# Designs tried in a protein design run: designed miniproteins, single chains, continued (2). Part 11

Each design is a single chain, and the fold is of that chain. pLDDT is the mean over its residues in the fold that is shown.

## One batch from the design tools (miniprotein)

Design m4345
Fold by ESMFold2-Fast:
Structure m4345 (fold): chain A 95 residues (1-95)
Amino acid sequence: DELLAQLTPEQQAELEALLKQIAAASQEVVDAVKEGASKETIEALIQRLRDRQIQLVELLARAFGEPEYGREVIARLEAGKEPMLANALKAQEEL
């Protein structure tokens, strides 16, 4: 609520849309793992999730005047893709 008060109406709408897209993309990864989807499919879905998370970080960093911190968070999200894929594939093997 306090964070939303710092955003323009347009930025608030974009934030809400991105949060819904991130929730949907996260669920798509979970469903793909449970359904035995290929490594390539899971990797593509993780990339989609990361792209939306990066868009969210860029929106917030720009809105709050923290572009350097935004870049650091994005770098960590990019570094997290391979571990996330490895963990997803391991979870699928253990199902």
Scores: mean pLDDT 82

Design m4346
Fold by ESMFold2-Fast:
Structure m4346 (fold): chain A 115 residues (1-115)
Amino acid sequence: SAVTLLLQAMVLKSIMKSKGESEEEILKKLTEFFQKELGKPDLSLQELAIILAAEILGLSKKQKKYFFTKKGRKKLIDLLKKKIAELDAIANKTGDGEAAFKAQALRFLIDLLKE
């Protein structure tokens, strides 16, 4: 699951940050983690983040090329922000921990898309 990979990456980032690793080293290790898990050793962190975003939003592989454009990335970020707002509303109204964790994973994904 794309959400599970994002949650694992958030834990990995937290561990690396607690060990005093630099932002550059953290981004490198996050890139290597997603390259391995997705089987795409030649893709950048931003490109890997686009693939994860498309999966979470249920977007088809045929639209993948569009999402590697600047306009496509902006659209992905806008769609993720709408999904975060929906999940935050569910979490705040019902106390649903799954919705809260998913919202945090999507916020992390937006940060990766901006790299």
Scores: mean pLDDT 85

Design m4347
Fold by ESMFold2-Fast:
Structure m4347 (fold): chain A 119 residues (1-119)
Amino acid sequence: MDSLKSRIDQIAKKNVSPDISKLISSFIDSVINFLKTIYEKEKDEAKYARAQFIVFSGLLEIQKYIENKDLDKAVKGMENLYDTLKDIAKELGLEDDKEVQSSLDKMKNKIDELKKKVK
């Protein structure tokens, strides 16, 4: 995961402004924190592996859009990933967990800030 974050951070720095790059990085940090919380609360390796795969796939798609300078699609991809992670939290019975809620709230805040800057 850290290697994927580093790669996306480098791609963002090349293709978007510094302020947008920082927001993308903060969004990814919130996603990583969500996965750490899921790992600590849900010790079922198969459920964790599914969540990790969904995150990895979503981040790769977001990376592709950033590389192509399709920022509107990148933000849409972040919204889709956020919605999917909310559903995963519900499926795992962790939707009321404060650390899970904190990570999801941070994701939503970064998406909303990006929407204001992407035009």
Scores: mean pLDDT 84

Design m4348
Fold by ESMFold2-Fast:
Structure m4348 (fold): chain A 81 residues (1-81)
Amino acid sequence: SLEEVKKELEERKKEKIEEFKKKVSPAVTDQVEKVLEYYLKEIEELLEKGEISEEEALRAFDNALKMADDIADSLVKREKE
């Protein structure tokens, strides 16, 4: 259901943010959280409009989680330089 997919997306976001809190600075965590919140909102809007399937929404967010890892890596390198 739409509610179950939204709950799954929120849980995946929360778990990823908790992982970052343990591994990177608060500044990097805050930036990654903003990126994930942006993509979550966009995906939820598309899902609510019926423009994407539940499976497409989950896949799109998995891609957003991977992008967040790349962004965090780049930001950590900049903080050390």
Scores: mean pLDDT 84

Design m4349
Fold by ESMFold2-Fast:
Structure m4349 (fold): chain A 60 residues (1-60)
Amino acid sequence: MEEEVKKEIERIAAEDPDPRILAAIQTAYDTFNLTPEQIRSVAKMARRGLAEGAARRAAA
């Protein structure tokens, strides 16, 4: 793994230790040749997905 990508993932883990976000980032990186900037974008998308999941739980 590129060192910059690894540092970005570690930083995201430190800010939000949510395993779902980390899993999404790792899956995306394994699937695509991502840059650190793209990793940050994936983290934002994963966060949004988790927020929607929480909203569905509240609505149920």
Scores: mean pLDDT 71

Design m4350
Fold by ESMFold2-Fast:
Structure m4350 (fold): chain A 96 residues (1-96)
Amino acid sequence: MMLEVEMQLGVIEVAVAVLKLSEEELKEILEKAKEKLKDDEEASKYLDELLETARSIAELVELLREIAKKDPEVALKVAEAILESISELMKEKEKE
């Protein structure tokens, strides 16, 4: 549902702002999300597009909203994978 995508996008925006993620860390998060969804060809294709075009969180969120208009189920999977990747990156930084 579109509402569920918007909720996930809101959480992503808050997480990036609170954690002060850099453009480089955002790219690492997108790469981790792509690895999680590597067996989902549609989601992987959209993640490739996000990796090439998104230079900021605002652009990432806007692109995800456009994907949600075409395929809300894929957009939700991508948003969830991004949130999981943020969590994993934070755990990796804590372990080091």
Scores: mean pLDDT 73

Design m4351
Fold by ESMFold2-Fast:
Structure m4351 (fold): chain A 74 residues (1-74)
Amino acid sequence: SAAEEAATIARAVEEFRRHAATLSRQELEDLLATVERQRAQLRRLYEETGDPRVRFEIRVLDAVAAVLREQLAA
C-alpha cells in the first residue's frame, strides 16, 4: 500500500540521515551528483515503461537526495 511504502521510505531516510551526517562535504557532493544522475535515468525509464517498481525507486532516490541537500545546507 502507499502507506506501507511511505513508512518503509521514512525508516530508510532516518537510517540514511545518520549515515549522511558522518560524510565529508566532498563525499556528500559526489553522492548527490550520482543520485541526481540516477534519478534522471529512472525518470526517463518510468516515462517509457510505466513500471511501478521504477516509480518506487524514484521515490527512494528523491528522499535520499533531500537528505543530502539538507546536510549540504547545514
Scores: mean pLDDT 86

Design m4352
Fold by ESMFold2-Fast:
Structure m4352 (fold): chain A 83 residues (1-83)
Amino acid sequence: SELERSAEGGRKAGELMAKGDFEGARKAVKEAGASGPSGGSGSTAGSSARRQGLSVEEAGEKGEKAARLAAEGDDKGAAEAAR
């Protein structure tokens, strides 16, 4: 489903952002078909996790959660999860 695709893209983007692979994160969002907030939320979550010193796994979990919430239309919840 689009929701599952967005969640997978968000998780992968979050993990790649945490590793400092910004190009890979952008590609993961694009390949997941997650155009718009759901893909952006995953990348934002990864970037935030990197700033906070969280692990790659934690960044991936944040990205997945943020992307799922955004795909469900919960933009506020997605933004909070991305923090």
Scores: mean pLDDT 67

Design m4353
Fold by ESMFold2-Fast:
Structure m4353 (fold): chain A 57 residues (1-57)
Amino acid sequence: AEKAAEAAREAGERGDGAGAGMAAKQGNSDPVGSLAAARAGTEGDGEAAEEAARKGA
């Protein structure tokens, strides 16, 4: 779970929304959390992507 949230953050810092959403999903985030992580990642917000992944899990 922690590694998946960190991966979502790193993808978000790169502006990789798809990568952030996939990392959240692999960490067992629900569909809402995974979508929120993907959106935050698309905007380049790694912190928001990490938080979405954690809250969805």
Scores: mean pLDDT 78

Design m4354
Fold by ESMFold2-Fast:
Structure m4354 (fold): chain A 113 residues (1-113)
Amino acid sequence: MVEELVEKLKSEDVKERIEAIEELTRLAIERPEEVVPKAIPALIEALKDEDPLVRAMAARALGRIAREVPAEYIRPFLPQVVPALEEALKDEEEAVRYAAREALEALKRNVPE
């Protein structure tokens, strides 16, 4: 199930990639121990997507995970997530930069360094 969603993030259809991000985020919140280790790396890759809407949705997803998932499940991934979101702060699209800032603020608040 999670592996199928990770594969859908590589779909040629932008709508399928967005739906995969939304479903991965929902599952990460519902089943953090099982899903977070697979969802976070996939969402980090989606931050580099060709479509700015997909990049913005990936940043928002990481922000939601930071807010709604217990810190203990996120903390091991901070060395990967924080640099990826800091890179997204330099994105050409304002929506991506805004979403990345919100995600970093959520991580700082809910998963302290």
Scores: mean pLDDT 88

Design m4355
Fold by ESMFold2-Fast:
Structure m4355 (fold): chain A 69 residues (1-69)
Amino acid sequence: RREEILAILSTLPEAEGLKAILDSMPNAQLGAHVIGQLLVLGKQYDAARQLLPLLSPEERARLQALIDA
């Protein structure tokens, strides 16, 4: 899952900063959760949408709600 998240982040101009944040997280699941929220806060909705299929059903629903807000 970490590899898949890194692939999505590589589509972004700030990819290096976000990759460093992911790498500093204790696990990839927490990293995906934090990165998803940061992408929405940064208004990077396309990248956030690409994260949806990589998340658990509960985290996917949360991220989708943030994107749709």
Scores: mean pLDDT 73

Design m4356
Fold by ESMFold2-Fast:
Structure m4356 (fold): chain A 71 residues (1-71)
Amino acid sequence: SSARVKELLERARKLLAEIESTTDPEEAQRLFEELKRVGEELVKLDPSLKPEVESMIQAAARKVGELLAAA
């Protein structure tokens, strides 16, 4: 469903924004795991979104790594 794809894409963008705004490495890790699950569902529903999902995952991974290194 295109409506489901839009809902999940909005959720993925909100999760990425929360990861980028948090200073808590444990919270960032929990949000990152949720983003990966949402991203997997998005790619299954719409494979054309794979590059956008991979870009979001990469950005989130960088932020999580920075917070873990600073802790």
Scores: mean pLDDT 88

Design m4357
Fold by ESMFold2-Fast:
Structure m4357 (fold): chain A 84 residues (1-84)
Amino acid sequence: DVRTAALGAALFAENALRAVEKGDIEKAKETVRGALEFLRGSPPTPELERVRELLEKALEALEKGDIEQAKEYLRKARETARRA
């Protein structure tokens, strides 16, 4: 359901953010990819679509080495998921 998907996405985003803070960028990328795969089976609500978009942008930022932008997208994904 939406709440289970949202809670899961928030936990993935928090774990990815912690990995970034520890300098483990590869783990952060793996965690974001895991979050996106987890959300593939979720209901297509506007809130979860927004979370997916923010996670995709976070992954792109991590792949480019834009760490501050990645952290900002992960924080936004976490907050959006917590409100869904």
Scores: mean pLDDT 86

Design m4358
Fold by ESMFold2-Fast:
Structure m4358 (fold): chain A 94 residues (1-94)
Amino acid sequence: SEAEELALLAGRYGKAAGMEAIKAGGNPTLATAGVLGGIGAEFMAENKIGSPEDQGRAGLSAGDSGLLAGESANSETGIRYGRLGREYGRRAIA
């Protein structure tokens, strides 16, 4: 479904934001939360675990964590990816 595709994208961008935050020397706890949350959200979406709403909420959480991690690093790329993760996650649960 479109919601599952959006949840997958949210997880991927949340993970990417966390990884960029790590490269930029951001807060390690926030960056790790973005990466691991993103991996978990991708896993749920790819394996169709839970409802589409459950998958969307996991993706949104990953996107939010990734955005915070990117902001902690002052990473333009991390912030951009985090915003995308958040946007796709919000759209997934709409």
Scores: mean pLDDT 87

Design m4359
Fold by ESMFold2-Fast:
Structure m4359 (fold): chain A 65 residues (1-65)
Amino acid sequence: MKEEEVALAKRLGLSDETIERLLQMLEENSPEARRKALALFTAEVMDRIGAEVEKQLEERRKLLE
């Protein structure tokens, strides 16, 4: 399970340092740590998706101009 989450995080562009922090939180095996890890992961993923969408839009605008 964790390996799949790490693979997805790398695919989504998260840094190795962020992934390492997430793994450390998950290693604690507490519901509190897992909740915090999920929140951190979700926030980073949303930021990355937003940045990727912006890049796509900028590239398309430049292509049209």
Scores: mean pLDDT 70

Design m4360
Fold by ESMFold2-Fast:
Structure m4360 (fold): chain A 85 residues (1-85)
Amino acid sequence: DGKEFADNLIARLDGLIAQVEAARAAGLISPELAERTIEALERVKKAVEEAKAEGLSVEEILEKVRELLEEADRLLAEVGDAIRA
């Protein structure tokens, strides 16, 4: 259901934020890239939390966060590229 989907997505986002913070602490990525990526992930998390509070379905949650997820995915790809460089 939408609540379970939202809870799972929030947990995934928290894990990604922790991974980006760890990469920054290890010196694998720039502080600027880390900050932008964490901010994008936190924007997705906030939108998911709001959608969960409204009782939205999985489809409605995905519609609400689509653009925020696209930005977060782009930044996560940049983080991955920086780590592999």
Scores: mean pLDDT 88

Design m4361
Fold by ESMFold2-Fast:
Structure m4361 (fold): chain A 98 residues (1-98)
Amino acid sequence: MEKREIIREATVVSVAAGLRIAALEFIRPHLTPEEQAKADEAIKLYNEARDLAGKAVSYAEQGKLDEARKYLEEAIQKLDEGDKLANPVEKAADARLA
């Protein structure tokens, strides 16, 4: 994986995580207390994904491509873990609003 490819992928992960946080915060008033707790846990994972993506960019800029790839992989994993918590919450909120 080239330096530019790592930076591009890490940027996509960071933007994707930010949009997911914004979506969960937007629907927050329509969530039950249990769903709010899961949304908060997903937001924590999305913030971890953004932090790890930032580290991937930093290491790539330093030419440390092995470390950059490791942090990018960890960022993608945290984004996926967040989605597993967020998707049921969003689906349940949508079902109540329909």
Scores: mean pLDDT 88

Design m4362
Fold by ESMFold2-Fast:
Structure m4362 (fold): chain A 68 residues (1-68)
Amino acid sequence: MVSESAFAEVRTAEDRAAAEEGVRLVEEGLEKIKENSDDLKKVLEGIALALRGVGTLTEAILRSRRRG
């Protein structure tokens, strides 16, 4: 379950969860690239996954920065 203490530091639990999900997607994408370097299709899938993660993480960070 999402930590209630996260609400105090982040405006919503969703922003915290989005940031964590973004990091997770980036790590998983990079891992796919490293482990499947011989498979171009899997490398491209890993790149797409990592880019999606970066987008999610960047959105969460931008919201946090706008807060001050």
Scores: mean pLDDT 71

Design m4363
Fold by ESMFold2-Fast:
Structure m4363 (fold): chain A 93 residues (1-93)
Amino acid sequence: MARREEEERRLAALREAIDGLLAAARAGELSDEEVREAVEHLIGAARELAKTLSEEGRRELARLLREFAEELARLGFEEEAERLRRLAEELLE
């Protein structure tokens, strides 16, 4: 279905943004403040995306956010990781 393909494209775009942020952070290209700012923007984008997704799309988004949280925790961003885990839980209820 066209809607499913559109959701998959939007989820892929968010995943690409997350992967880019994590790669830059691991390479030491970003300050801690820049990482926190980028995470805040991605949380906002994820909240807006969630409003447009099916239940299945929201489950996939929740999985993506949990994966992102685990990687942020490994980099020492525990507060940001907890915020992402809470958002993932809210999406699934």
Scores: mean pLDDT 84

Design m4364
Fold by ESMFold2-Fast:
Structure m4364 (fold): chain A 97 residues (1-97)
Amino acid sequence: KEEKIIEAAKLGGEASTYLDKAAEIARQNGDEETAEKIRELGKEFSEAFHNLDVEKLEEAVKKIRELASQTDGEVRDYLEKAAKLGEEAAKKMKEAL
């Protein structure tokens, strides 16, 4: 059960890395609005994760998927990867609690 929390932490860390990559690519493409939205979602995700708040974590993941649907290219790809990893992290956390 504690092992599930460690697995969730690894998945959450990987999700955060993909969010950072998505924000950087959006910024490089001149899309500061999308980059800022990704950074805000990354903060929400990290806080929910740090507080073991599964409901807020699932909410943050949903917002990431919604933003992904409004983007394209590498930004969308990285956001979709982050959301998938975030969903897996939330599931592992839920199983551990």
Scores: mean pLDDT 85

Design m4365
Fold by ESMFold2-Fast:
Structure m4365 (fold): chain A 92 residues (1-92)
Amino acid sequence: SSLGQGIADLAETLSQIPGTSLEDGLLTAAALWGSILGLMESGILPLAREAAEGLAEFGEIGERARRLLAEVVRKHSRSPEAEEAVAAIEEL
């Protein structure tokens, strides 16, 4: 997905900073996108699915970042669509 690729590209770019791991980059990208998604009025669910799918490609470290994505969305929004988005993120 386009958002999944954007998350991967951001994480890879951040991993090039001395002292930053790929896991650090993925967690940073997840926190940023979780905040964006949680502040949206609509369209949260399809973007959350794309983000979760992109993070899932990274295996165990991607799973940790995906959990953080869900937690950050939940922190910012408890709308019905945001709760569906959190469930979709956690189902992968």
Scores: mean pLDDT 82

Design m4366
Fold by ESMFold2-Fast:
Structure m4366 (fold): chain A 73 residues (1-73)
Amino acid sequence: MEKAVEELLKYAEELGIEVDRETVRAFVQALLDAGYDEETAVRAGKVILRHAAETGRDANELLENAIKGLKGE
């Protein structure tokens, strides 16, 4: 868990975007609860963070939308 969270936070810093640590943790936890591993959570998170950086969209909003998608509601 913590390694995945720290890797995603470092990636966001490298991209120059702001993310909330608790939102990143919730995203990683949602993927783990869905049966994915930490490596998959990191790869999925990096895709979302890169998309936020490229589009100027709120990274926290994109991560929350992904969590809702994983939970089905």
Scores: mean pLDDT 83

Design m4367
Fold by ESMFold2-Fast:
Structure m4367 (fold): chain A 63 residues (1-63)
Amino acid sequence: IKEKSRKSAEDMANEAMKKAEESPELTLRIAKAAEQLAKMGMVSDEFAERVKKAAEEALEKKR
């Protein structure tokens, strides 16, 4: 169950990130959601860190 749910959650996060690429603010919110899901065991810690890194890089580029 956790493995199947984890893959679906990661796919959804990837799709949301594609749509939010134009908005660093939306990407940051997605990163927070991914971190929360990782704490619940629904996504991998590595995945949550990658999403967080991408959001931070997008914010830095906008500055």
Scores: mean pLDDT 68

Design m4368
Fold by ESMFold2-Fast:
Structure m4368 (fold): chain A 75 residues (1-75)
Amino acid sequence: MVEVRVTLPDGSVRTYRVESFEELLKVAREEAELLGLPVETQIGLLLRLIGLELDGASLEELAERLEEELEELAK
């Protein structure tokens, strides 16, 4: 079980609890959609997470990467 904290443009934080990579991908998709990111940006984010998982990244590492990517993309 890993916590994902998403910092929003208004400074508020949404927290998710994930137990699998599939749940992490759902969080990534939902947050990218809520942030209004372009489809190509959403696809790029998901492909990067999938690539890292295939390279052996842990769920904690993937969660941290998702938090960083969403914070940067929300700027």
Scores: mean pLDDT 82

Design m4369
Fold by ESMFold2-Fast:
Structure m4369 (fold): chain A 74 residues (1-74)
Amino acid sequence: LSPEELARLAATVQALIDRLAATVPEAEFQRAAGGLGDLLLAAAEGRISAAEFLAGANRLVAEVLPDAPPVRLA
């Protein structure tokens, strides 16, 4: 991942965390936010691609907001 790609993933995570914090109960928020953080760390370490990050983020968001639209990069 380039620094620009990583910055886009970080901005995407921040936007998702802000939305989840406004919408879901604390326990579900903590679980989803933790998972998003783990995905961002894995991407920053080069362990997963941006596409794998998006797939994981979409799965996590769908678990707490089933009718949410697909996650897109910021």
Scores: mean pLDDT 78

Design m4370
Fold by ESMFold2-Fast:
Structure m4370 (fold): chain A 72 residues (1-72)
Amino acid sequence: SAEKLAQEAQKIVSELSSRTEGSSFEQYTKIAEELAKRDPRAEPYAKIAADPSMSVSGRRRAVYAAAAIVAA
């Protein structure tokens, strides 16, 4: 279900965040890159998370979208 997928994505992001150093900006970029390595379908979201023109909220949403792809 979508709810289970969202919970699994949240777990993946929380696990990676606990192992990732730096500012929120740096963490989102590194986490999204790791997720793209796990599933190439997450690459577009990794690019959004690494985009300095995107808001922190936009980058956070991209990280969770990438995690949802990996969790599926």
Scores: mean pLDDT 79

Design m4371
Fold by ESMFold2-Fast:
Structure m4371 (fold): chain A 100 residues (1-100)
Amino acid sequence: SKEYLKKALEEARKLGPLGITAVDYIKKALETGDKKYVEKAIDHALRVLAFTQDIGDDDGRDLALKAALYLGKALGIEEEVIKRLEALGVPRATIERALK
């Protein structure tokens, strides 16, 4: 869904320099319709999430979390993205509240 890609793009842009690679992949996904760019954007958003979580940047973690979840919805793999977020130590309650 282009709508979820656009929402992911907005959240990734709010990350500033940390979000540049994810933003570039989301733009390529919007331009080409190629799901490989959505997959690459998910991988980068999750790396940014792990980094921000490690340094205690809760705001950056929440932006990366929202971007990853919207990308998961766009690709129809939301459940897989949730499982990867849980593996990174993100609390289930935080994941469930992220897009509300």
Scores: mean pLDDT 87

Design m4372
Fold by ESMFold2-Fast:
Structure m4372 (fold): chain A 59 residues (1-59)
Amino acid sequence: DHANKVGAIFDDARRAGRDPSLDELKTMLDHVKTEIAAEPSAPYDRLKARIEKMIDGLK
């Protein structure tokens, strides 16, 4: 569920020819954190780190 929401935000940005906004990245981070809390996994840990790097790049 949350993974699908993260994918949809990336796909929307890619289809529009733009990068995700800070608000979209924060929303994605919240979804990934919820998934990690429910079911810890290495793919979600990597996705979290990637989103955090994108947020830091926008600061």
Scores: mean pLDDT 74

Design m4373
Fold by ESMFold2-Fast:
Structure m4373 (fold): chain A 68 residues (1-68)
Amino acid sequence: REELDAELRALIAELEARRDQFSPGLAALVDELIAAARRALADPTTPEEQRRGLIETMRLLLAVADRA
C-alpha cells in the first residue's frame, strides 16, 4: 500500500508539472485523473486494484506525452 501511495503521489506531481504539455482535451482528462488519484489517497479503504489501475492509466498518459 505505502509503495502504491508513493507511486501515486509521484505520478500526480509529474502530471501536474507537465500539464501544459497536453492538448486542452487531454489536460481535462489529466485533471480528472489527478482528482481521482487524490481521492484514492484520501480514502484508506480504496482497494489496491483501484490504486494500480490509476497508476497504470497515469503511466500511459505520461508515455504518450514523453514521445522523445
Scores: mean pLDDT 77

Design m4374
Fold by ESMFold2-Fast:
Structure m4374 (fold): chain A 66 residues (1-66)
Amino acid sequence: MKEKIEKLLEELKEIFGSYKGPEDHDKINEEAAKVVEELRKLVSPEELDKILHPVIAEGIAEAVKK
């Protein structure tokens, strides 16, 4: 279970990292939404909050430091 969740979170990080610009916005949003929907079906809201937050923070942290 967690292994699949971690895999989905890795996909989410790659999606954000691969964001090129407004041209990709709609596609990236759709892909990210699909991953989040899968996560919402696999975990409870409390787990989702704890799992999503650190992964997204880590992905964005590198961009923010730049």
Scores: mean pLDDT 68

Design m4375
Fold by ESMFold2-Fast:
Structure m4375 (fold): chain A 84 residues (1-84)
Amino acid sequence: SILEKIEEAIKMIKEGRPLEEVADIVGLTFGDKSNYTAIWGAVILRAHKEGYDVEGVVPPISSRDELVAELERLKKEIEEQLAK
């Protein structure tokens, strides 16, 4: 599920793993796999495909810590929708 992939992505980022590995886990098939905002966009697209209503508009993400914060926010939003 996308929720499990978000949890794995957060763990990988916190462990200092290459962004290209994170991009592969979240299903970024094209574009710059080292781009934080592109990785975020791939997660949003997948969440929408799995039926979650999540906000896709975010300012450009410029750091690993910012990406983690946005992924943790998205995870919480998905968890709140699952609790309904």
Scores: mean pLDDT 78

Design m4376
Fold by ESMFold2-Fast:
Structure m4376 (fold): chain A 60 residues (1-60)
Amino acid sequence: EEEKELELRMGISEVEALAKKYAKDPQKAAEFKSLRDKAIEDPENGLEYARKALELAEKD
């Protein structure tokens, strides 16, 4: 449980950092923020949303 919470928290933190990194592009920033918010609201799928955000960043 503790490790799952830590992994989710770190994943959300990385997505938030990506949203800040792409702050100059409102559409990309909004996409990362949307995935972050979904991860927070739906913790059971939170890691999946974080992975999607990382995949989006890797394609840049």
Scores: mean pLDDT 74

Design m4377
Fold by ESMFold2-Fast:
Structure m4377 (fold): chain A 88 residues (1-88)
Amino acid sequence: KKKEEILKKLEELRKEADELGLTNVSRYITNAIEALKKGDYETAIKYLKEARDLLLFHRAMAEPEEQARLDRLIDGINEIIKELEKLK
């Protein structure tokens, strides 16, 4: 159940984004979840890359404590992108 594992990880990342008040990041992750549920891996990867780029932007403007939490989100998204690219 590789798809179900990835969906669970995306839901966890979305919760973390919501806790940080990153509504735009949470929206991109939600769009990726919906695309993945439909089997649209290309669209899911696209939205995750957009979420990552936005997180990198926020990280550049963030205080040190916030940067650590943003780094965890960025790493999580990168791992999921890598797994989805393997699935093609």
Scores: mean pLDDT 85

Design m4378
Fold by ESMFold2-Fast:
Structure m4378 (fold): chain A 91 residues (1-91)
Amino acid sequence: SSAEQQLAELEAKLEADPSLSEEEKQELLEAARLQLALREAYSRAPEEVRERLREAAENEDVETFVELVGELLGPEAAEQARRLEERLRAR
C-alpha cells in the first residue's frame, strides 16, 4: 500500500539521521501516520468539510481543526492531533 510504503520510507530516512533521538523518531512517525490518515479521510470527505478544514488550518484555529479531525477519524485521532499541536506550540 502507498501509505505503508511512505511510512516505511520515512522510517528508513529517520533511522539514517544520527541527529535524531529514538523519542524524536517515534514522535515524527506518529505525526506522519496521523497526517497520512487525515489526507486519506480528507480526499473522501464532503466538500463542505474540506473547506472548513482548509479554513481552520489557514487561520490557525486549532480547536476547529481538532474537532474536524475527530469528525473524519474519530475521537482518538482528535486527541492525537491536539497533543501534536500542543507540542508544536511549546517549541
Scores: mean pLDDT 78

Design m4379
Fold by ESMFold2-Fast:
Structure m4379 (fold): chain A 104 residues (1-104)
Amino acid sequence: LEELAERLERRAREAEARGDLETAGREYLAAGQAYRDNGDLERAKELYERAIRLLTEALGPSHPLVITALEELARVYEQLGDSESAREYQQRAEEARRRRQEAE
């Protein structure tokens, strides 16, 4: 998992360097999940935050992948004991889901 996490993060950085924000965001999301599964919650947090930024830019703030990244980041904050930040990201995910319903 650690080896896989590092490969996914490297692929994400390469995609970001070439301006492929959607691929970069998807790979950072996958890398964050791999680091979380390996117990590296701080690294997972950083990668989920980067995935949210890139996916929001590429796909818009209400895209399902942005909602997923917000929900995953909220889970990481809960595991780190930061219930306040976890709640904030859960609320952001719910707002994004609501905006998606309003746009459709």
Scores: mean pLDDT 87

